# Designed miniproteins, single chains, continued (3): the designs that were tried, part 30

Each design is a single chain, and the fold is of that chain. pLDDT is the mean over its residues in the fold that is shown.

## One batch from the design tools (miniprotein)

Design m9086
Fold by ESMFold2-Fast:
Structure m9086 (fold): chain A 82 residues (1-82)
Amino acid sequence: LERAREHVREAERALEEGDLEGAIEHVRRAARALEEAGLTDAAAQVRALVRQAEEELKAGKEKSAELLIRAGVATARNALES
């Protein structure tokens, strides 16, 4: 779970810096770490949010992408607190 917590912190830092692509990458790594820890449902939810965020960012919808990234971070954080 330490690896997932590190990736969540990295994603939050990237969001503070306005680096949406970096935030997506860190949230994706958090999802992988959650899955490796057996938190499969949370990992699947985070992965779905990441995929949507990537699609919105590719379409130039930065506000929508940011909201989805923040939702992914929140989902991962909540899974780590459960």
Scores: mean pLDDT 85

Design m9087
Fold by ESMFold2-Fast:
Structure m9087 (fold): chain A 92 residues (1-92)
Amino acid sequence: TDAALAALTALLTDLARQGYRIEVEVEGGTVRITIGGLSVNEAIGLALQLIGLDLDGLDIKVKIEGDTVTIEIRGLSPAQAAALQRAIEAAR
């Protein structure tokens, strides 16, 4: 849903403003977001925040590997994908 996408966007832009390195890749209707340079505790904390969000209606996968969290979202319109990417880049 648009509300779920807005909540996720708010979390990701807040992380970017805090100085975390966030990379965004857009491939059609799929957006891959990579957050790197996390400590183990920071990665766990981010995973808990993602669990706490109402992400119903998003086709979302979250992967945690060491110091990196990857979020993959499918089924976004080109406009939604572009808006998410711009919001994160503007918050850097």
Scores: mean pLDDT 76

Design m9088
Fold by ESMFold2-Fast:
Structure m9088 (fold): chain A 68 residues (1-68)
Amino acid sequence: MSPVTRAVARRELEELRKELEEAIKQGKDVTPLIDAIRRFLESARQMGDDEIVREAEELLKLAEEAKK
């Protein structure tokens, strides 16, 4: 994977994490974020970066738990 692509993916993951934390704190619906994280995870799997994939999977689990 190119260094630029990896840097962009990490930035996107960090933004999704911040949005999720803020939504949870505000008691907002996390469904749009679950959808965004799922789309990101599919892209991350295609990139073949196992570390980013693992972090995205952990974030998805957190978002799904917060949906309750």
Scores: mean pLDDT 80

Design m9089
Fold by ESMFold2-Fast:
Structure m9089 (fold): chain A 73 residues (1-73)
Amino acid sequence: MEERDKAVEEVKKLVEEGNYDKAREYAESQNLIAAMAGLTAASRILLDKGELELAREFFEQAVKLTQEIVKEY
């Protein structure tokens, strides 16, 4: 499996388990693209769970990483 897909799946698992701090730490330890994808997926799961403030935090972090990815463009 691709490295990005593994990172996204692990972050989703941690968020579903309620292990939000570890999900963030794990995502941040990945490369920029995998981290952005993982944090975006986590934000969607948090929205579905009604964790609106955490979903916003994860989404804002993903947006910041997206800006870093496009910085070289």
Scores: mean pLDDT 77

Design m9090
Fold by ESMFold2-Fast:
Structure m9090 (fold): chain A 51 residues (1-51)
Amino acid sequence: MTEEEKKELEKQLRDAFLNNKDYILNGKKVKVDLSDEPPFLRRRRLAEALK
């Protein structure tokens, strides 16, 4: 994954966790799912969004 794609994905994941939205990865819709991200990363993303 490129740095640019990673930044966009992080923003979309943050919004998806707060609003139960799908995010876009490489032009395709992907729903946020527990199996898609390790629990520690998911919790870190949510904590950052809530700061």
Scores: mean pLDDT 58

Design m9091
Fold by ESMFold2-Fast:
Structure m9091 (fold): chain A 79 residues (1-79)
Amino acid sequence: RSLEIAAEYYIQLARKALKEGDYETAISYAQKAVELGEKASPEIAARAYRVLSEVYRKMGKFDEAEKYEKKAQELAEKA
């Protein structure tokens, strides 16, 4: 499905921004990946939430990182 491809593309953009230290851009792309992923499948949604968690962890926002990691785990169990 085109939604899965679009979500995967935003996941890649979020990871690239994260690697470059652009955390605000990484969050923006990761949130877009979550939005598209939730409409696509539990598996892609889980990957999107995991990237969002990783960005918050790199920012030192561990409470938010844990919240999104739990979301990713719940969706991965469903997939």
Scores: mean pLDDT 84

Design m9092
Fold by ESMFold2-Fast:
Structure m9092 (fold): chain A 74 residues (1-74)
Amino acid sequence: MMSLEEVRAMFKRMPELAVEELKDLSKEEAYEIFKKAVEEYRRKAVEQGVPEEEADRLAEEALEKFKELLEKME
């Protein structure tokens, strides 16, 4: 069973892991792939009983953090 704490921890780690995995792609392609992965994980979290409002907030935070990391890439 996935706990809310595990879900929150994963959303916080996803941006940093994704930047390393997607570093060879364009910023646009990296963002599209990451957004799709976040949407899939959000769906799974809701299916595991995480409230939609919380899952939406966590997904939004992950996407914002990923954009910030992409802006710091040269």
Scores: mean pLDDT 80

Design m9093
Fold by ESMFold2-Fast:
Structure m9093 (fold): chain A 101 residues (1-101)
Amino acid sequence: EEAVELAKKAIDLMRKAQTPEDYEKAREAVRKAGEALTKAGSSYFLKYQRLKRLPGLTPEQQAKLEEYKKKSNEVGDKIQKLSEELARAQAEADRNVAAAL
């Protein structure tokens, strides 16, 4: 949640970057967003890995395993999409700053 907000803020800063100074500020926001997204993505994946390693899973535990797998994939998909949006915004900002110079 917090990681998604940081990513959206970083995307906005990149899209608005018109000067080298704005670009540097946006780059720092991208780095912080990337770190937060990585931490968020690890949460469900770690829960999935821990449960998967248990021998003789009950039907209830199998249901939780599927839930954690689904949540891990959903978070991973959101992180991938935000990373792609950040990369596109950065590439666009790079072109805009270069054109302004």
Scores: mean pLDDT 73

Design m9094
Fold by ESMFold2-Fast:
Structure m9094 (fold): chain A 54 residues (1-54)
Amino acid sequence: SMAEEYLRKAEELLRAGDVQGAMRYLAKALELAPDDEEIRERVRRLAEEVLALL
């Protein structure tokens, strides 16, 4: 799904140190699938990693 593609992009950006880019793609993934439990859990986990870098 496109939400999963956005999550992969967010993970790649986070590994590259692009915190702002990662945040944008996490928001896009959640907007596309706000009620998908797997997507929500993955967004939550990645958002915690983003916050740890701030």
Scores: mean pLDDT 82

Design m9095
Fold by ESMFold2-Fast:
Structure m9095 (fold): chain A 89 residues (1-89)
Amino acid sequence: EEGDKLFEEARKAYENGDYDKAISLFEKALEVYQKKLEENPSAEIYRKLAEVYRLLAIVYRKKGDFEKATEYLRKAGIYYQKARELEAA
């Protein structure tokens, strides 16, 4: 799965301290998951989007960009809530 591969590559870049590469790969993962969400919305895709935003928040925090970290953490919360709502239906 392309999105999952990009997500895992981004995590490895983050673990290696390559924050700019991690951000680029997470942004590509967001594009893949967003496209899938438009094609067929699912709790799984909402959770994938939430996980990417949560990790982007962590990366931006490591870079000292607390404003972007807070923004992405809020987005993660929104998508986690959407996943739970869809799963409960």
Scores: mean pLDDT 86

Design m9096
Fold by ESMFold2-Fast:
Formats: C-alpha cells, structure tokens, sequence
Structure m9096 (fold): chain A 69 residues (1-69)
C-alpha cells in the first residue's frame, strides 16, 4: 500500500475536487488536480515511492468521486 501521508493527501484532494465539481467549478477542479499531481510526484520522490503509481492512485480516487456525481 502507499505510505499513509500519500493516502491522506490523495483522499483530501479527491474530496476537494468532488466538492468543486458538485458546485460546477470544473476549471478550478482541473487546476487543483494538476497542482496535486505535481505535488504528489515531489512527495513520492522524497518518500522513495514510484511517482507514476501515486499519480495513478490519485486519478482513480478522483474518477471514483466523479462517478458518484
């Protein structure tokens, strides 16, 4: 499993993206997601985790939240 720090970050970002999408703020949701991907790659490098794996986990979490809308 991913380190808890990365899991918590992914969960918070996915929740915030969902809230923005619920409010129809698609542009802000997209910008937040892109910034989060960059931050996750940095965190993954610091923690010795595959950045691609972490970004994929974020994308899956966001897709799951979007499917609830």
Amino acid sequence: MLPEELQEFIRRVADEVRELLEKGREEEARELLEKAKEELRRMAEELGVDPERVVAALERAVAGERAKL
Scores: mean pLDDT 80

Design m9097
Fold by ESMFold2-Fast:
Structure m9097 (fold): chain A 59 residues (1-59)
Amino acid sequence: GQGQAVRELQERLKSWGFALTVDGDFGPATEAAVKAFQRAWGLNVDGIAGPKTQTALDA
């Protein structure tokens, strides 16, 4: 994956209280955190940090 963009995503997820490592790899732990966030906010649970997921992370 793109290391810097993934690190920024991981840092945002950590600010929301998700326990994960900021390693720059879009691995199973990061995908699980994205899916958990999507489920909590009523978004489509696809594990992809698209525009809707990023907008919700910024709220």
Scores: mean pLDDT 78

Design m9098
Fold by ESMFold2-Fast:
Structure m9098 (fold): chain A 80 residues (1-80)
Amino acid sequence: SNVEAAKEVAEEIVRILEEETDGREIAKRIEELLKKYELNEATKEFLKKVIKALLSSEDALKTLKENKEELKERIIYISE
């Protein structure tokens, strides 16, 4: 289901945020998840917005790392 795929993607994004220090590398790994998983359009659009933020701002990376659990919850919520 879309919700199950979104849960896996959200958990993997949390892991990526824990492992990587560079916003470009994080964005690249999230792009790879978008190619691997079948997600509904709303979830895809949200994650593309996250990718754009990471590529545009070092502050966005810090905010996402500090709020990774809220990001996970939001991804799952949007997928419902």
Scores: mean pLDDT 84

Design m9099
Fold by ESMFold2-Fast:
Structure m9099 (fold): chain A 94 residues (1-94)
Amino acid sequence: MTPEERAREVADARAGLLSLLEEMLEKIKSGTITPQEAARMLTAAYLLAVSLDLLGDPRAEEVIKLIKEASTAFDNGDYEKAIEYLEKAIELLR
């Protein structure tokens, strides 16, 4: 992989993950998110974050941790904590 190809893949994966997390955050805050939708979006976010880690993004490990913590908070019905973890992940990706 060329340095330019890798940089583009990192940027595209980061942008995709950021967009997904921002959409999820909006749905949580509006009360429109379903448990099935949350599980699907969290799984997609986890896979994108793992892809970022494989591409060598130094922020990816902390983002993966925050996604896992958001997932646990969601399973516990603690939407306030889920929002906090997602906002921290979004800040790291900006």
Scores: mean pLDDT 83

Design m9100
Fold by ESMFold2-Fast:
Structure m9100 (fold): chain A 66 residues (1-66)
Amino acid sequence: MKVVTATGLDASGATGVALRAIGEGGKATVSGGEKQTVVATGLSEEAAEAIKRAAEDAGGTATVSG
C-alpha cells in the first residue's frame, strides 16, 4: 500500500486532499496551521498518484512512498 505526504496546502486544499484519500478507502491525517500537511495512508498506487496530483493542483507539494 502507498503513502502520500502533501505539504504547503491551505485549509481548503488540505480538506480536499484528505476527503479524496478517505474516498479511495485510505486514511488521512491533517496537521499544521496556516500551511497544512496531509499524510494519507492505505492507498493503492493509482489512488496515491491521483491524490498527489490533487495536492499539486491545490498548490502543494506531494510525495508518494511505500
Scores: mean pLDDT 84

Design m9101
Fold by ESMFold2-Fast:
Structure m9101 (fold): chain A 113 residues (1-113)
Amino acid sequence: EKEEKRKKAEELIEEAKKAEEEGDYEKAAELYEEAAKLYEEIGTKEDLAKAGRLYAAAAKLYALAGDVEKAKEAAKKAEELAKKLEELGDKESAEEIRKAVKAAKELIKKEEE
């Protein structure tokens, strides 16, 4: 089951990359969120780090698509995972995720102005 979830998440990431290359930022963000949920369900420290990075990527892409509400929700999920990773001793992944979230929040500000 964990192997099947990882395979599905990897397939969703490849679809998200293709959507991003095509300029469909909203579709790319939705696919990254679906992949992130699968990694969260697996729940290992490494998979939670992958989920956090994917939620941060979704936040950026939703912001680029003009979907401020979904961008904020994805950023919040990424921040929650960064905090959990820091508590689990993965400060490096937590810092990377927080940096990506900060970048997404700057895009959200530009979209609201």
Scores: mean pLDDT 88

Design m9103
Fold by ESMFold2-Fast:
Structure m9103 (fold): chain A 55 residues (1-55)
Amino acid sequence: NLVQIHHVLTLIAKGEDHPQLPGVTLEDLFMEADKDNNGTIDFPEFLTLVARLNS
């Protein structure tokens, strides 16, 4: 599932900075959502991340 999440996020945000948070990268957002550092994102955190990137 991590591979699918990473692939989707990469396609959405590849080469893009978040407009509201300049300097915030996909990696920063992923790490922030993955609080347990277990390589997976909880579904609510994933939705929040996607919503932020889709701004």
Scores: mean pLDDT 56

Design m9104
Fold by ESMFold2-Fast:
Structure m9104 (fold): chain A 72 residues (1-72)
Amino acid sequence: PLRALSPEEAIPLLEELVARFPDVADLWHLLGEAYYLAGRYEEAIAAYEKALALDPTHERARANLARVRAEL
């Protein structure tokens, strides 16, 4: 975890990581969190849905998806 990294800086790094490791649910969840913090709710929803498609038991992705949907 890079504490000085902004969501705008984290997004391209996480997009590169999910492109190389597309089957890792935790990376999709982190990308969703970065999109959410950047106010990009549509992209956050898509990333959380991808995390849940890979791991239906991912409680954090499920909770965060519900939160983002409540803001739309």
Scores: mean pLDDT 81

Design m9105
Fold by ESMFold2-Fast:
Structure m9105 (fold): chain A 60 residues (1-60)
Amino acid sequence: MVDPKRLEAEILEALGRMALTLGDRELAIRQYEEALRLYREVGDERGAERAERLIEEARA
């Protein structure tokens, strides 16, 4: 069974990518930060590391 918070984090990553495509960097960062929070809550270390990288890339 997939953890609902993990699924929510995956959706937030997708929305963040979409926000970047539309030029909304601030929104993308917020969505990636929320995804990172959820990955950390469920103990998804791999997801957390990916979200951290996405935040840094969006800030660059």
Scores: mean pLDDT 84

Design m9106
Fold by ESMFold2-Fast:
Structure m9106 (fold): chain A 75 residues (1-75)
Amino acid sequence: GKEEAIKLVEEAIELLRSDPSKTEEAIELAKKAYELTTNPAAQVALKMAIESLKKGDVETALLNLEAALSSLKAS
């Protein structure tokens, strides 16, 4: 549920800040968070983060992961 989605997004953010090469692992965490949430704003932000990670744009991905986290915590 919501708490699990929050933890997955936080884990993805911490992972990328510690090791920005772990884009595939961060994508899997973001995908799991996407499946666990019904929050439309969080879903859009997570989808944008996944697409940024696929392009190697870690900075844009982190912005979108932070946006997803804010949406989840506000719901």
Scores: mean pLDDT 87

Design m9107
Fold by ESMFold2-Fast:
Structure m9107 (fold): chain A 80 residues (1-80)
Amino acid sequence: SDEEIKAILEEVMDRLDRAIEFLRKKGDEESAARLEELKREVERLAKEALEGKISLEEFMKRVDEIDEEAGEIVNEVLEK
């Protein structure tokens, strides 16, 4: 449903924004820029899902893949 798509979008965007702020505070502008690109991908996917171009299931799957990639980027910085 549109409500589920919007709820997922809000939660993912909040996580990405917090991670971007963390990376910028660490001076890692390259990693922050990578997360900004992932943020744009999530916004595009949410728009496509709301327009009925992709299913909720496909949207959820792709968001999970983006969350995993974002987590890997943040973990690389935390290991320093």
Scores: mean pLDDT 86

Design m9108
Fold by ESMFold2-Fast:
Formats: C-alpha cells, sequence, structure tokens
Structure m9108 (fold): chain A 84 residues (1-84)
C-alpha cells in the first residue's frame, strides 16, 4: 500500500474527531495531575490508541489514520525527550 491519506466518511471523520478530542483531554488531565514525563505520556497514549484501533478495526481507513497519528505522536514525544 502506498502512503496516501484515504478519504473518510462523515461518520469516520466524526469518530476521528472524537478520538483527537479525547487525546487532548487525556494530555490536559495528565498535565493537571503533574505528569510531565514524556515516557509516561507516551505509555498512556499508546494504550489509548491501541483501544481506539481495536474499537474501530472494522473501519480500515480510520485504523490507518489512527496508526499514522500514533506514529506522529510517538515521534514528537521522542523529540521532546531528546531536547529536554
Amino acid sequence: MKKKIKKLTPEQQAALDEVLRKIRELLDAMRAAGVTDPAEIQAALDEFLKEAIEKYKDNPELVETLKMIGDALRRELARRAAAA
């Protein structure tokens, strides 16, 4: 498969928007709890994304998009850890 963003249905887009909202809420809650370690944040995001992918595994376009988001978040957290 070539790397190209697949078009999502309105329902898949709504599900993606909800996942992204929950990721932001999770990050906000972790900051409020004083969790600033990138490794702990990454572990929480990995678990959340694994559950989200499992929930939506009947939607391959959404699953592929979630995997790409997970990879991007992992790279960003690794970059922050290396810079800190």
Scores: mean pLDDT 76

Design m9109
Fold by ESMFold2-Fast:
Structure m9109 (fold): chain A 55 residues (1-55)
Amino acid sequence: SSRLRTTAEALGRLAVRERASDAALATIAQSLRDAGVPEAELRRLVAEVRAALAA
């Protein structure tokens, strides 16, 4: 759980740094979902990344 959370947050930061496309972000989210990251955490992470990319 804590390792997956840390990985999810790291991938979120990487997505912002690399200016990930919607397709790339969707792929990252699906991989994290498949790895067992809770949907609520995924929704929060995706929203934070999208907000950062839109700013």
Scores: mean pLDDT 80

Design m9110
Fold by ESMFold2-Fast:
Structure m9110 (fold): chain A 90 residues (1-90)
Amino acid sequence: MEEARRLVEEAFRRFEEGDYEGAGELLEKAIAIDRKTALALMYTYLGNQAFKAGNLELAKKYYQAALAIDPSNEEARANLEKVEAALAAK
């Protein structure tokens, strides 16, 4: 679902810029078009933010949530492997 993916990626950019309301509006549109794809991408993004913040357990939880929705999400799977490796190293 190309349009839902595009909206979610644009929402992530707005969120990083501090435009939380604009990000929310784009996420609502993505969810209305393809809820499953939008939620999987949102959880992947939240996992990335948690990983960047050093919260490895929270990052793991969000990547697992993304994979529960879309088991074929290669980004969430690859990032989950990185989180698990980081947890094993600590």
Scores: mean pLDDT 81

Design m9111
Fold by ESMFold2-Fast:
Structure m9111 (fold): chain A 91 residues (1-91)
Amino acid sequence: MKEKLIEILKKALEMVEKGASPREVADFLLEEARKHPELRFELETLAGIAYMVEAIADVMVKHAGIPREEAEKWARELVKKAIEEFLKYYE
């Protein structure tokens, strides 16, 4: 069980490092949660964090006047850190 979770988390981390949006990472994690119901709690929690970060980035652009590239970079870095913390906990 934990080995499969680690594999999924490492793939999510690779996606972020290759420029995937928080939404793309969240959608990947939700699809993996459907395939592995025993990991649903962990994967849906991390997906929820990624969706929230995406929403905050959108607010930063639309309401705070932060450049889109800067908001997107901030969002990817925060999701990356969340994945890394989950990975440390299970390794």
Scores: mean pLDDT 86

Design m9112
Fold by ESMFold2-Fast:
Structure m9112 (fold): chain A 100 residues (1-100)
Amino acid sequence: GGKEAAEHAARSAEAAAEAARLAAETGSPAAAAGAGAAAAGAYAAGLAGKADEEALRAAEEAGEAGARAGLAAARGDREGAEEGAREAEEGAEAARRAAE
């Protein structure tokens, strides 16, 4: 039921945060593209799973932050990529708490 959907959203948000962290650490265009794809997937998974509103919002925030980290990395903006990765981690943590 709802708990499984929330757990799925939390796991998807965690994947987005991991991809964002990789983009920030490597600064590579490939890593940036991966972070963006992971972020989009996380959000879509939350929607498809019909997660509760809190888990879905947290997953959306993680996805958006991951996308910003990826874009910043692609631009060579390491500070922006690191900030986005931190925000994605915070969103993933919030999604995980909402699922628990």
Scores: mean pLDDT 70

Design m9113
Fold by ESMFold2-Fast:
Structure m9113 (fold): chain A 60 residues (1-60)
Amino acid sequence: ELSKEELLRLIALKLRLIGLEFERELLRSKGLDDPEIRAELERIEKEIEELEKEIEELEK
């Protein structure tokens, strides 16, 4: 059972995840031939992984 504060935090994290997933798809649409775009994509994918782990810990 989550407290109101934990539930609000979980919702905020999920909204951030959706935003990052949108940014990831936008970067992929620009093409991976550019090393700068590839580096930005790797950074976003890492942030997504970290957020997913935080969400999983809260949902336990």
Scores: mean pLDDT 80

Design m9114
Fold by ESMFold2-Fast:
Structure m9114 (fold): chain A 74 residues (1-74)
Amino acid sequence: GRARALELKREGERAYERKDYQQAAKLFTEALRLAASDPELAAEILRNLAKVYKKLGMDGVAAALERQADELAA
């Protein structure tokens, strides 16, 4: 549920701060799966995941994730 998605989001944020971008991507992807019924939380997680992919040099993937987040937040 939402509580577990928030825990995974926080773990992903800590991984990002440690510059462990592969682990951050994994944790945010797991959080996103659990947040599928919560558009606001899913949009926040998609934006966090976009930041990770930008750090990995995958600008196209990051742009696609940002667009998905904007569509969910509309």
Scores: mean pLDDT 88

Design m9115
Fold by ESMFold2-Fast:
Structure m9115 (fold): chain A 60 residues (1-60)
Amino acid sequence: SLPQFESEADRLLYEAFRAYLNGDYERAIELFEKVIEEYPDHPYLDIAKKLLEEARKRLG
């Protein structure tokens, strides 16, 4: 089931986390970069940046 989202940024982060967990690192990178660029004040931004780096390491 889908969680309740307070904002579009929360929805994008959820989709990014799902892509990351499914091993779709290219998709995860795309979504994390979008959140970081469009929502720089988001409370989970540090987590998004960390997972973006990990996803990039997986692709080289």
Scores: mean pLDDT 81

Design m9116
Fold by ESMFold2-Fast:
Structure m9116 (fold): chain A 69 residues (1-69)
Amino acid sequence: KKKEIEENIEELERQIKEIEEEIKKLEEEKKKNESDSEKVKELERKIVVLESAKGILEAAKSFEEELLK
């Protein structure tokens, strides 16, 4: 069980990293389009959705980490 939990944590870390990469790309697009208020608003909404997904994955990872204690 412990090894399976460790593997679950590793998979969650990978998924979190992928979302962080996507958020970074959207933040760069936002900076590139700073003068376009409609584009900035669209990108900010996408970032909020991804940050919410990241939060859920981080909570799941914390739960798995508590199971190891």
Scores: mean pLDDT 83

Design m9117
Fold by ESMFold2-Fast:
Structure m9117 (fold): chain A 56 residues (1-56)
Amino acid sequence: SEEEIEKARERLRTAVRDRLLSQGVPKEEADRMADAAVDTLKNDPEFLLRVAENAV
């Protein structure tokens, strides 16, 4: 379950980052925003697992 949550967090981070990069946001800023998005969901592991299944 911890590994599944970690993979879900990485999938969410990647999806948010890729979206921001495609909009022209610089990589450093995109990474920080993706980190913030993942951090806001740290108290909801079930939601993170569902995000991994649906690719956000």
Scores: mean pLDDT 72

Design m9119
Fold by ESMFold2-Fast:
Structure m9119 (fold): chain A 57 residues (1-57)
Amino acid sequence: ALEEAERYRELAREYAEQGDYKEALELLGHAMDAYQAAGDSRGALEALEEAQRLHEE
């Protein structure tokens, strides 16, 4: 759960670095869901904030 959330977030960052924002946003959504399932509300909020920043692109 938590490790999977971190994996999704890591992949999202890699896609964002390549300019693949659609894929990055989808991965951040998966990360947020995984953080919530693990009870990590802070991780979920950080993933949401990261997605909101990418939406500005």
Scores: mean pLDDT 79

Design m9120
Fold by ESMFold2-Fast:
Structure m9120 (fold): chain A 65 residues (1-65)
Amino acid sequence: KLNELIKEAGKLIEEMRRAVAAGDKQKFDELSKKLEEIAKKLEYAGYPGVAEQIRNIIEELRKKL
């Protein structure tokens, strides 16, 4: 369900923000891969705009590492 994917994405984004704050590049890379899988699921479910927003967040956070 869309709501479950959005909640899971939100949790992973919060963990990624913590990894960025800690300078933990390895954990960031692991979490970004999980978040990209959610983005793909959302894209296949017909929500490409939401998937694009998630990918933009990943790139924004990567710049802060």
Scores: mean pLDDT 85

Design m9121
Fold by ESMFold2-Fast:
Structure m9121 (fold): chain A 80 residues (1-80)
Amino acid sequence: MSKEEKAERIARGVVLAVRAAPDATPEQVYNAARSIALEEGFDEETAEELAKRIAEAVQKHRGDLDKLYEEVKKIAEELL
């Protein structure tokens, strides 16, 4: 699978998780993002870095899922 396809799957997973749990705490978002990254084949260290950056992106863009999707996709592409 291409880097772009992996990044798109991670971004979709994060947006779906935020839609399903809009009241999720930053810790819950971090744990969900880490699980998604591990499922996509990232190692533990990279998954933790991804989860941290994604949790920050969710806090910034919680009200704009289109911006959240693009930001998460960009973060994932940088770490692939």
Scores: mean pLDDT 81

Design m9122
Fold by ESMFold2-Fast:
Structure m9122 (fold): chain A 75 residues (1-75)
Amino acid sequence: PALREEMLRNLERNRPDLPAVLAHIRELVASLKRPVPASRITGLELRALALAIEGASREEILAEAERLVAELEKR
């Protein structure tokens, strides 16, 4: 969808730290010794993007991602 793509391009321009944050989230998921459904990974990335749009810091986004990844480990 055009709106999603435009928002992502604008976010990438304003948040050059975001690719590194998303890469760190993927590393956290990859460190889990169990398979994670693609839908849950997409959910984590969307939550990180939503927080970035709301102006959350890198540290705040990573803290929320780490909390959600810990919840994935419990199942």
Scores: mean pLDDT 74

